Designed miniproteins, single chains, continued (4). Designs and how they scored, part 81

Each design is a single chain, and the fold is of that chain. pLDDT is the mean over its residues in the fold that is shown.

## One batch from the design tools (miniprotein)

Design m14791
Fold by ESMFold2-Fast:
Structure m14791 (fold): chain A 53 residues (1-53)
Amino acid sequence: SALMEKIIELGTEAALLSMRAWILEKEGSDKSEVDKLRAQADEKYKQLEELEK
């Protein structure tokens, strides 16, 4: 269903953004870029939570 596809899409996007932020943080990248990616992941997780209500 379209709903299930959107849940999988948002969850995958959020996980990849979080993983990217983690990698960049461990590589000593700029904190502002790491924080930006985490904020984007949080936005995707928020959208996912809204769909699961």
Scores: mean pLDDT 83

Design m14792
Fold by ESMFold2-Fast:
Structure m14792 (fold): chain A 67 residues (1-67)
Amino acid sequence: SARAAAIQAAVQAQVDAARQRWIDDAIANGQVDEARAYADVVNNSNPAYRQEQRRRSQQLVQQLLSS
């Protein structure tokens, strides 16, 4: 349903935001390798999220090339 899809998208957005906050904090504390490992775990835990991010990146690249 549209409602279920919207909830899933919102959850994925929250996961992305939480991951980014953790990565930024780890980098600020000099824990770059830990930040990379955490990002890998998050990406491996949700293949659909990884696919959606890949689609988004391709869209941005296409927009840049068209400009």
Scores: mean pLDDT 66

Design m14793
Fold by ESMFold2-Fast:
Structure m14793 (fold): chain A 101 residues (1-101)
Amino acid sequence: KSIQELKDEAIKKFEEIKALVEASGLPAADKSLLLDMIERGIELIEKEDYLMAGATAGVGVIHLSVLHRTTEDPEVAEVLDRMADLLQEVSNLAEEVLQLK
């Protein structure tokens, strides 16, 4: 596996999360916060700051967990779970890059 392949996959997953956020029934303030975090995550991956990219994804998972706990809409809860899974995958990819040299 190449670092470039892992980088491209991480960016693709962030873009997938961005699409889910835009399509979600979340309040505008929560969408804005999540989109800002995703764009920063992409920027960090592009700058090869994988440690901070992984940390940003981790903060995103925590924020989504808070939203999941407070939502009573099962459709919103499913979207939040999918976003959290994708952010966890990004964090795992960033860790894999850090293990390669």
Scores: mean pLDDT 80

Design m14794
Fold by ESMFold2-Fast:
Structure m14794 (fold): chain A 88 residues (1-88)
Amino acid sequence: MEEKEIQEQLERLDQELAEALANKDLEKAAEAFKQLMDLMLENGLTEYLPTILEGPAQALIEALRKAGKTELAEELERYLEEVRKRLP
């Protein structure tokens, strides 16, 4: 039952991230992405994190830099390093 609540939250955050990216709202996309990562870490859903960090996370950082949002890209990169430290 707790698993269903976690899955519903993950699906909601994934949808928010997808909508933000579609609307080119990169600030909202970065916020939704961090919330999604935090939820996964808090619930031990770490199997997919290396793939997310290598693919989607890097794509988001690249999009932020191309849009001239350098400070936000650097903030996200620092956040991802903290996420990496929390992985085994």
Scores: mean pLDDT 80

Design m14795
Fold by ESMFold2-Fast:
Structure m14795 (fold): chain A 73 residues (1-73)
Amino acid sequence: SEALERAVAAAGALVAAGLLTGEQAGLAVIGIQNGLSPEEITKRTGVPLRAATALTNVAEGRMSVEEAVESLR
């Protein structure tokens, strides 16, 4: 899935930038793959809403990886 590939790339970039842990990145990507909203991801996993939202926007092609990183700085 192109959406999943985008989500994985963005999650990796957020981890590299120190904005998300590897565990949070994995949980958010699984949530996106399962069709969860950013709010549902946050409620179920404790991933910050800002990060879940940015990753979902990248998965949907509405935001670049670079824009996601900048939005969380």
Scores: mean pLDDT 89

Design m14796
Fold by ESMFold2-Fast:
Structure m14796 (fold): chain A 79 residues (1-79)
Amino acid sequence: KKEALQKAAEGYQLAADQLSAGRDEVREKGTALAEEKYKEDPSEGEKIMADTEKRVQSLEAALETAQAKRDAYEAAAKA
């Protein structure tokens, strides 16, 4: 069903939008917290930055997957 493929593409677009927003929020909040903590304890600031980077990388991988599935379902819906 073409409609089912379009709804799947819309679902992955929504997931991509949410993952993109979440990635940006994690990066902004994590960086700000790391900078603040670094002033008092550099090792704690470095740990927060490393944890933030790992979380951002996980969200970026999920975002790439969601975008690829969105594109695949959009292409299938147009066929």
Scores: mean pLDDT 85

Design m14797
Fold by ESMFold2-Fast:
Structure m14797 (fold): chain A 94 residues (1-94)
Amino acid sequence: DKEKELARKRLRMAEARLGVMIETLDEYIKKYKDNPEIVKKLEELRNEAREALSRVQAALEKPDITKEEVDELDARVSELEAKYREFLKEINKK
């Protein structure tokens, strides 16, 4: 089933995107350890990314993944990527 294979490939890409985001956020939390306001916002983003990752991993375990479910998860990952990139730009603005 080509549609199911493509759906699984898209979910694996979403998993990889979230993994990179979480690793980046962990490094920023370490860098900003002495700024509790920034750390709190980074931890909130990390928690949102981890929640999205859990949803992607749960979807990968399903035998019948729908295009609608994959589209929803891709949209969520894109939303989180936009939000985290905007925040990182804000804290790195001089």
Scores: mean pLDDT 86

Design m14798
Fold by ESMFold2-Fast:
Structure m14798 (fold): chain A 97 residues (1-97)
Amino acid sequence: MEEKTIKRAEEAIEEALKKGMSEEELEKMIEAIKEKLREELKKLGEEASEEELEEYARIALGIILGMKKKMEEAKKAGVTYETDPEVEKLYEEIKEA
């Protein structure tokens, strides 16, 4: 299941790039997620390597992008897709960073 999650996250990132997201935008979003993860781990008294932060940030970004795609598809099909308000807030913060 975890391997499928990583693969789907990577697919969501590739699809966003095909839809007009630049490599620079992708890198900025990953960096913003890494900073948030570093801050959260610091609050818990834990530390992750740069490599671990990079992997987790990529997975998190892929999940966020995948959820956003599902929202757009549901909207187009006339179905209401309820997203967690915290997820929407995280996406806005990452996009603005």
Scores: mean pLDDT 72

Design m14799
Fold by ESMFold2-Fast:
Structure m14799 (fold): chain A 63 residues (1-63)
Amino acid sequence: GKELLEQAKRAAEAGDTDKTIELMERLKEEGASVEDIEEVAQTAAEAGDLRSALHALELARSL
């Protein structure tokens, strides 16, 4: 949902890789769109967190 997306973006901005990945997995399970996952991926990449960005790419393939 919207609250999970906002939490995931905050974790990505903070560079918290483990939490960002956990929240992206939860977003997928709740039926988040490709666009929602891409928004988190872009935020993580801008923060320099390539691990979260790569994980988001793998999640997007399964949506």
Scores: mean pLDDT 81

Design m14800
Fold by ESMFold2-Fast:
Structure m14800 (fold): chain A 75 residues (1-75)
Amino acid sequence: HMKTLEYTDEEVDATIAAAREKGLLSDQEIADYEATTDPADKLGYASRAAVRLLEAGDLSHPLARHIAKLREQAK
């Protein structure tokens, strides 16, 4: 839910850019993100990128830390 995460378009794009730089996103996922205009779908892609950044040990991104907390709550 967007109001739960409350991230700006710049923070979403920065998270995707960081995951792309680290090779954590496939070419198909990047193409799907670039084709998406729905903010909720874009946040979904950014959340997946943040999960992969977290799993790669990059906790510098607030979204990655938030997703880590949500994943613990979902167990």
Scores: mean pLDDT 69

Design m14801
Fold by ESMFold2-Fast:
Structure m14801 (fold): chain A 73 residues (1-73)
Amino acid sequence: MEAAVEAARRAAREAIDANRDKPLELVLRAAHEAALAAAVDSGLSGKEALEVADRVTEELRPYAEALVAQAQA
């Protein structure tokens, strides 16, 4: 579980960095999709992967907000 969460967090952060020039809603969507894919690749089932993706996206929301504000200022 912890390894899957770490992989999801890394993937979500990379997605945020890559998409920070887009509207916040799209950045968070990209982060969630990346986290979900990483969790599945780490061996989690769809339901477990969704829980991890939801948690990671929520955790990284302030980071995404700060980067989007900087990139779109």
Scores: mean pLDDT 83

Design m14802
Fold by ESMFold2-Fast:
Structure m14802 (fold): chain A 95 residues (1-95)
Amino acid sequence: MLKEKVEEILKEMRELVEKLKKYGFGDANTKEELEENIKKAKEKLKKLAEEALELAKKYKEETGDEELLEKTEKETKKLLEEFEKLAEEVKKAWE
């Protein structure tokens, strides 16, 4: 079901952000390598956010229920903001 697929993607996004909080952005020997790792993680998170939003929008079109779309927009924005804060903190620690 579309709703279950959206919830699965949101869970994957949450797990990705939590993994980054615990383990960082992988092995990097230079600031440039760190920035490249951050960029790759951000691209993956954005792709998941876009997929979840497209599916939630389709669910609204099929059912008339906006709650899932509103929840998905709020959660994806929150997770992207948490990602940006984490990226800034990690970059500062590397200075």
Scores: mean pLDDT 83

Design m14803
Fold by ESMFold2-Fast:
Structure m14803 (fold): chain A 88 residues (1-88)
Amino acid sequence: TEAQKIIEEGLKAAGALQATFADILATHPEARPEIERLAQAIEDLDLDAAKQALAALVKVVPELNKADLEARIETVIRALKVKRELDK
């Protein structure tokens, strides 16, 4: 189903995002507060807060592809919203 495809894409995006966060923390441990804010915004399903946290993270780690990370974050939040609707 379409919902299953969205959830599968979200799981792949979440895995890639977690790997990226682990790499950032290994190379730029000073970015931890920004990563924590971003993770909280994703858990809250708050895309605007997640975009703000990502902008702050890119100021600490300017090498990051902001557009790619933003797209992955949107994919994860969309999948989490779809999953919550199916679990009811």
Scores: mean pLDDT 84

Design m14804
Fold by ESMFold2-Fast:
Structure m14804 (fold): chain A 80 residues (1-80)
Amino acid sequence: STFEEEVNNLLSAAEQTIQALQQAMQQGDRQRVQELTGRLRALQQRFQEVIAQTTNPQLKQQLQQQLQRIQQAIAQAEQW
């Protein structure tokens, strides 16, 4: 895959995981919330690595915006 395809896959994975987490929270599935929060923490680390390696300003901004959403979702799950 190209770097852009890898970035798009990472963005998609984050979005899907955030949506699944919100759904699990609505269902009161505490075990699923913990599992998905763990997955978001792993994605958070990967995003930070990719952002550090990204020289394209537009992709970097997109990755930083999604990283912020990941951080917010983790914070919401911790307060839930």
Scores: mean pLDDT 88

Design m14805
Fold by ESMFold2-Fast:
Structure m14805 (fold): chain A 68 residues (1-68)
Amino acid sequence: ETVHVTDDSLTLGELIERATKEAERQGLTTGVVTFRDPFTGDLYEITFEVRDGKLVRVLDFRRRPPPP
């Protein structure tokens, strides 16, 4: 399974830290964070591999268009 973290009050770095800690807590190896740009409303989705509560590598980084 995958940890998925979304929190508009956090920076991208803080979202990644939260997701890596949560993945370690749950014994999961993959994390996803969704970051919303407060100026554009665009969503950015980052998928990454987690080992020992640490980001090992980024698997995918995608910008999503704003909803119509």
Scores: mean pLDDT 74

Design m14806
Fold by ESMFold2-Fast:
Structure m14806 (fold): chain A 85 residues (1-85)
Amino acid sequence: SEIDELMQQLLNATTPEEAREVIKKIIDLLKEYVDKGDLDKALELFSKFNKAANTFLSQSTDEEMKKVVSDGLLEVLGIVLSASG
């Protein structure tokens, strides 16, 4: 699935620039699902991104990449919380 491909791209990111690009695609896809009212896909994306991001953060020693991923998690959480109100 597109979601699984994006998670694989995130886990394979080797630079902050690559991580930012993948996270932007994840956020854009999440916004698309929310705008369409596809809550099942939005929740699947959020759940899988949480798992992949936490895996990345536990394995990475690159502080800049860790900040990019953690900032992406906060933005995704903000989108989900906003969609719930």
Scores: mean pLDDT 86

Design m14807
Fold by ESMFold2-Fast:
Parts: C-alpha cells; sequence; structure tokens
Structure m14807 (fold): chain A 65 residues (1-65)
C-alpha cells in the first residue's frame, strides 16, 4: 500500500537524520525494523518510528534495538 511504502521511506529518513543504522522489512502488511547505533539515538528513532506508523495507520510487527 502507499501508506506502508511512505512509512518505510520516512523510517529510513529517521535513521539517516539521527545517525542510526536502519534495516526495514515488510511482511504480511507489517513493518519490521532493526536499529543499530547510540542507545539515546535508537530510543529517539523508535519513538519517531512508532509515531510515523500510528499517523499512517501502519502496523509494526517488531522493532529490534
Amino acid sequence: SMDIEMAEGLIRMVGSVLGVEVEVEIRDGEIYVRLRGDPDAQKRAEELIRKIAENLGVKIGRIEL
């Protein structure tokens, strides 16, 4: 869907802005994310990613830190 593709793009952008390494997988209409970086930056990235998903109505399957 357009919303899940937009969410993926925004999630990758969050990683770039915060200096966090981001891996994104889409499976069965859900987003799976792995974050690697500074712990404070990972926490901020997770908070922003959850807000993006909520605002776009996209389900998160998992966020790994």
Scores: mean pLDDT 87

Design m14808
Fold by ESMFold2-Fast:
Structure m14808 (fold): chain A 96 residues (1-96)
Amino acid sequence: MELRDAAVVLIEGEGRPLSQEELEELQKRVAEIAKEVGLLDAQVTMLSPTRVRFAGVAATRDKAEEFGKRVRELLEEIAPVSREEFVDVPMPIDVP
């Protein structure tokens, strides 16, 4: 079956340089948020010392938006959101 409502959320934050410890805590918090929201996958990538990217794959746009909101709240203190994008994915996604 095709998933028509699946969505990918991409958020980029840019702010002060992050320490390795801050990045690890951020990755941990994002993973917990993804679990609570019920995302299929979530990733955190450092683009530079001052830029971080978050990617989430959700079965529905509502879940992608909730993840985006919670990540934005988390980032507000560390790296204010510089880019936010939601992409509908009309592709078969592995849903357990």
Scores: mean pLDDT 71

Design m14809
Fold by ESMFold2-Fast:
Structure m14809 (fold): chain A 70 residues (1-70)
Amino acid sequence: ATEEALAEIDREAEAFIERIKAAPKSQVPSLTVAGVLRLVALALESNDPEVEKAAQEAIKRVLKAGDEVL
């Protein structure tokens, strides 16, 4: 359901942000791209505007984490 999909997006985003923060700088671009692609896939699978909005916000958080480490 929507709540489960929202929780999954949040879990995946936090996992990628933690990986980005812990990674060598050389790996940060690849991890950032992987995180964005995963969140896009979750949004597409949900077909729910609330989940899509949450994924867009999560993508921004992942991109910001990658940018701040570089």
Scores: mean pLDDT 83

Design m14810
Fold by ESMFold2-Fast:
Structure m14810 (fold): chain A 96 residues (1-96)
Amino acid sequence: SLEKENPALQKLSNVIAAIIGGIIPPKEWVLEVVKEFLPYLNEETVDVAAIIDAIAEKLGWTEIVNLIREGVKEKGLEEVYNSPEVQRLAQVTANN
């Protein structure tokens, strides 16, 4: 229900689904998702962040989502996506 009310959540869902399916999404897909999600990454939009966290928890992706979220605030998305920790988590999850 919440996905149809938030286009950014739909795009994030597609990125997560690709990774789970054994496909590491292109950086441009991740950048597009973050560009739509960034306006929601503030304390006034906690509901959107909480929904994403709940979905990530059910999919076992809480750590990678948190690394991306925090890293985007401090380092920018491309540096975070290329980090060994994010790449390792994505690869381990995709291979399992």
Scores: mean pLDDT 55

Design m14811
Fold by ESMFold2-Fast:
Parts: sequence; structure tokens; C-alpha cells
Structure m14811 (fold): chain A 84 residues (1-84)
Amino acid sequence: MLEELAEALAAGDEKKAIELAKEVIEKAKKELEELVKRGEITEEEAKEGMRRLAEEMAKLAEEAGLPEAAKAIREAGEEAVEEL
């Protein structure tokens, strides 16, 4: 997934970058939920981790010249935080 995201960003494929980033966010959400369930991290730490992941991916999209992808990634990250 990360390699495909990097390729989409390098190619300027904004739609593909958004789709791949949303898949990364969903997988991260499931992993963070399991870590909270196991008592390895707090819910607040999970939410911070999710926001940081989304922000870092959005910055990569901005650096690639894909501002619409950056916006969509941040929005997907906030939705995932609300679900955590």
C-alpha cells in the first residue's frame, strides 16, 4: 500500500492517491482500535496517532502538488478519529 501510494503521488494521480490513503487510514484505524482494546495505548494516543498519520500523508500530497488529495486525506483522518 505505501509503495502504491508513493507511485500515485509521483504520477500526480490525485484520485488514486486519495483511494490508497483512505485504505491506509482504515488499516491504521483497525490496528489502533486493537492496540486500545489490548490496553497498549490510550484512546487519546490512538486519536493523536491517526491525526499525525493523516497530516503526514497530506503533507506528502501537498509536496507532490496534489492539494485536493491533501484535503481529502485530512478529512478522512478526522472521520477516522471520530470513529476511534
Scores: mean pLDDT 82

Design m14812
Fold by ESMFold2-Fast:
Structure m14812 (fold): chain A 76 residues (1-76)
Amino acid sequence: SFEDFSKELFKLLCDPAALTNAASLPPDLQNTVVGILKADPSQSLSSLCRKLYEKLDGKATPQQVAKVLLETKIAV
């Protein structure tokens, strides 16, 4: 669910050490995540989480998404 996805993603962003064993996101999905982030750099984390959940449609784990977001230097 969105609630489960959002909760886990938020938890991982607050504790990056939990991502040590996270698998890399495939390039196409990584480009999707980066594209959503760059489309509105001023968007809230809540808005970002919602857009990611809807666009990825279960194709990525919260761990994979959190890893990409941290690597692209979100200011959180």
Scores: mean pLDDT 72

Design m14813
Fold by ESMFold2-Fast:
Structure m14813 (fold): chain A 90 residues (1-90)
Amino acid sequence: SPEAKAELRKRMDEIAQETQRRMLQLLFQGQSLSDVQQQVTAWGQRQITRAVDDIADRYGLSDAERARLTAQAQAGITEFVQQLVDLFES
């Protein structure tokens, strides 16, 4: 559904922005980059799962579609966090 995809993209953008903000906050609190990466990745993956579940329920997606979207979105947030880590190690 174009509407479901648009809403997921909006939720992913919001989660990405909050993930970056949270990462900076934890780094400024003196946590190591590796500990921060682990914490923000786990947090982002939980937020993605909740967002996909909400969208799947509201748009009536199948269990297979839900699982596929969750896997794709979780891979995306993991890659985003790695890109942020690479930037901070530069």
Scores: mean pLDDT 85

Design m14814
Fold by ESMFold2-Fast:
Structure m14814 (fold): chain A 106 residues (1-106)
Amino acid sequence: MDKFLIAVGLELAYIARRLGVSEEEFRKAFDEAVKKAKNFYELVLEILRRLGVPAPEAYLGPLKYFGDFIPLDKAVELIRKGYERALQEEDLEALLKKPITELDLS
């Protein structure tokens, strides 16, 4: 599960970069999402909505079934860790193309 949540953080960083969202803007969106979200699904949905992703509900539809299985505090910490890791990656796109089982996310 930890690798999955870190990979979610990497993916959110990639989306932010593609949309031209700054590190400061992302951190603000993340902090506001943490205050409003009641579970993992709502956390990621609110982040995507704040980043300006169109129809984020359609993008995340299958993940709503896992929202209550992932503790919110653990999701917040590991998604944040994934975002911080993404800031250190020169080729984030190449990293995201690797299978999650082969990612060195420790």
Scores: mean pLDDT 75

Design m14815
Fold by ESMFold2-Fast:
Structure m14815 (fold): chain A 88 residues (1-88)
Amino acid sequence: SLREDLARGLLRLADELRDRYPDEAEELRRAVELIRQGNLLEGLRLAIEALRRVADRAEREGDHESAEFYRILANALETVLDSLQQQQ
């Protein structure tokens, strides 16, 4: 399902970010818990905020490639969120 695919993707991102961005990795794990509990919109909002913070921090550290990657992911999730909110 889309929800389980999103949850799995976000968990993989949390694992990848664990050492460099531990706070944002924890926020992504909380987002997954919300998504799995049925709080999809809250989970997506938390994930988007966490990924944008990662992108901003990577940019500050001169890691433009990682910053752009996480910015693209955050924007993709925002598009999903906007679509879901328009259907309510």
Scores: mean pLDDT 87

Design m14816
Fold by ESMFold2-Fast:
Structure m14816 (fold): chain A 67 residues (1-67)
Amino acid sequence: SAARRVRMMFTSGKNSGLLLGQVDPKEGEKEFRKAGEEVRKLADPDTGEAYERELLKLGKELAEKGK
């Protein structure tokens, strides 16, 4: 289903962003942004915006911890 694919993209993007962020917070942020864009393209507007917000929030938290 589309919902399952969207959730998989979100989970994959979250895991990839966190893993990359352990090496380079900037690359982790970039991965979160990329994953958010892909989720937004595949999901309905409301669901896509919610998942994108969560990924961007994780990116900001990663950047803050890297300071």
Scores: mean pLDDT 78

Design m14817
Fold by ESMFold2-Fast:
Structure m14817 (fold): chain A 100 residues (1-100)
Amino acid sequence: SPDSEAAKLVEQIKELARKALEILKNEKDLEKALEIMDEMSKLVSELEDLLIKHKAPSSKRRFAVILGGGVTLATLALKMNDISTAITSLEKMLETIEES
């Protein structure tokens, strides 16, 4: 079902966000973290497309937009060598997933 497909994409995004946080906190490997940001961006786009195609409720579409904003902010922060802002953005994104 579209709901189960969306749930799988959200779980994949969540696991990548956790992996990125571990890398940023423990390894400080910006290149590796940016690679994960690119993967997360692709999954968020896939989630947004899925929700649009299946005419999901506005709340679910809004949720996907918020996740996309989080990935974008984290990516920008990492490109500016601002690890602290990237961590905060990813933690806020995980909090948003847990509240959903």
Scores: mean pLDDT 88

Design m14818
Fold by ESMFold2-Fast:
Structure m14818 (fold): chain A 75 residues (1-75)
Amino acid sequence: LEESLRARAKALRDAFVAGRPQVAPEDHPQIDLLIEAYDAIVAGDYKRAAQLLEEFLASNYSATVEDILAQIRSL
């Protein structure tokens, strides 16, 4: 379960890093927040990852982020 979660987080992190140059500069802080959260999951720092994902969800909707946060909370 943790290995699958970390693999998923790495794939999402890599996708956001690759897509970042195509995103409007004003949206970079939100993308950077997600990259940092997914990097925390890859590192096994689930507490930090949950805090960053909750911060993102406070101002943004994302079914993917909600699903990942639920997976962290089930560990």
Scores: mean pLDDT 82

Design m14819
Fold by ESMFold2-Fast:
Structure m14819 (fold): chain A 68 residues (1-68)
Amino acid sequence: KIEELKQRYHQRLNEFIAELKKLDEEYRKAVEAGDEQAVAEIRSRKQQLADELETFQREYAKEIEKLK
């Protein structure tokens, strides 16, 4: 039960990390191109993903606590 939650948590966490790495690469390219609009949009998307990751981690912690 708890082990399944941990496995799903790690898988989803890796997905968030992969998405953030892709956005980091896109951000660097946008900066190099001088595309200020793309830079701002990517920064917003990175912040949104960070917020989603924090929410996901908090929900995971609550689910683990409920199973104790």
Scores: mean pLDDT 80

Design m14820
Fold by ESMFold2-Fast:
Structure m14820 (fold): chain A 89 residues (1-89)
Amino acid sequence: SLDAPVDVEKALSEPLRKIAELLDGVTEFDLGLLSIALGMADVLIKRGGNKEEAAEFLAEVVTRLAERHGQSDKAEELKKLVKDYILNK
């Protein structure tokens, strides 16, 4: 198979799985967008950004995703999930 994810990409798959479990109606497009956002957060940290800024960026992304799916009640749980993921790296 044409597959060669680095360790970072493998680690990023866990938050995507948990987000998909928490939100109903998540599409392949949504998962792709979240994967890009997680990659951008990783690049921000590696290029001299701080983890808190990256965590807030992802929190905003998942909040808007929950809102688009009519599930704003899940936004706080999703925000905690992505913030905990970034801050515990």
Scores: mean pLDDT 74

Design m14821
Fold by ESMFold2-Fast:
Structure m14821 (fold): chain A 98 residues (1-98)
Amino acid sequence: SSAEFYKKLEEEYKKDPSKLPEVIVEVFKRQLELAKKAPEEVRKEVLERSVEIIAEIYLTYHDEKMVEELKKLLAETFGVELSEISKRVEEEVKKLEE
């Protein structure tokens, strides 16, 4: 869940803030690997929630390189075009900025 993801990131941030981008990418990648084995309905929910997580990460850290890596991992994992993932993340960012 998104709450479990953020709790893990908060714990890692407190230990060493400089390693946070690497930890974020690793945690995200591990969650995506679990999603690959899930039923189609669950995979669709994970894709939607992952887009939300990437948007929140962008707004929190403003790390464009990390966000680009997360988008690529998500696109590769679900077989969706990077342009489609980028569009969905941009729409979610606009929603969260309101």
Scores: mean pLDDT 79

Design m14822
Fold by ESMFold2-Fast:
Structure m14822 (fold): chain A 69 residues (1-69)
Amino acid sequence: LDKQIQLDAERAMLVLRAAVAKRVAEKEGDEETAKRFDELIDEIVAAPLTEEAIREARERLDELIEEAE
């Protein structure tokens, strides 16, 4: 299996999770939290496609979701 294809799929899933969290924040009227998720999506997409970058992105996403609760 191509590791690059796997990492690309994992990145896509992180972007989707962040996009869903952003939409929830927007519906709740939390513009600041929605903006933070939008910025995270941009950072995830711009980052190099490596296991380390994917792990870091996942940690940041989980941290923001916990903070938004």
Scores: mean pLDDT 82

Design m14823
Fold by ESMFold2-Fast:
Structure m14823 (fold): chain A 91 residues (1-91)
Amino acid sequence: VDEIQRIRDRSIDAMRRGDVDGFRRYGDRLISIVTDGVNNGDQNVIDEARRSSGQFGRMASESTDPDMRREAIGQSRRLSDISNQGQYNID
């Protein structure tokens, strides 16, 4: 959980700096970490994935950079899909 929060914060910082490549790199790492936790049935990881999805979606709507917006929307959707699949497997 702490690693997920740290990587999410770094993703947000990259987005605020306009660093699309950095955002993509941290986002891919975040997806890898949450996928592992979700596959282990960790509800806390599912909740963090859902939170990260919502936060990236909101920041995408605030971004004026089309490349950053597209990347943030993509990461948000991937995190949402992973969290929904994880919740389905637990329920």
Scores: mean pLDDT 81

Design m14824
Fold by ESMFold2-Fast:
Structure m14824 (fold): chain A 93 residues (1-93)
Amino acid sequence: NEERERLLEEFRRLGVPESTLQSLREHATLHQIRALLLQARFARLAKERGLMPLVDRLSALPDIEAAADALEAAGAHELAELLRRAAEEARKA
């Protein structure tokens, strides 16, 4: 499965352990893998942009749309997009 292997390669580039990659290959759906990859990209980008204090506050919000709207209002449009896409893939899983 070409798509599955490409997604797992992205996880490997993000530093995910081989044991975790093997578990994802064997047990996760493509939607679950996409959702997790988007979450990993979100975490990495938030750290690189120095937005972790904002992300920590948003973890207390009741839903993902409220968190995405808050990120967008703060000018973090790329993070808001990643969060919404991760939620969409998780719903399909």
Scores: mean pLDDT 76

Design m14825
Fold by ESMFold2-Fast:
Structure m14825 (fold): chain A 92 residues (1-92)
Amino acid sequence: MAKRLIEEAKKLIDEAKKNGYPIALHSAEIALRVARLAEESGDPEVTRLAEEMVKNAKLTIQAEQQGDITTAVGLLLRNIGLYIEAEKIVKK
């Protein structure tokens, strides 16, 4: 359910802000945008992309918390790619 993904993304944004994780913050903010697109469109593929992006945002928080900046950046780049894909689906 898209509402669950929106709430999860909001919690990840709050966690990233409180702990000063800028890479995870960006990853979570993009995930929130796609979760909202999933709610608005009702498209199952956009919902699938949002679920993967929320998962990646959680992993980005874990990576930044551990000081693994290489993994954190890689996960953010993946989320940017998924965001571009979601935008293409919605704008067609």
Scores: mean pLDDT 88

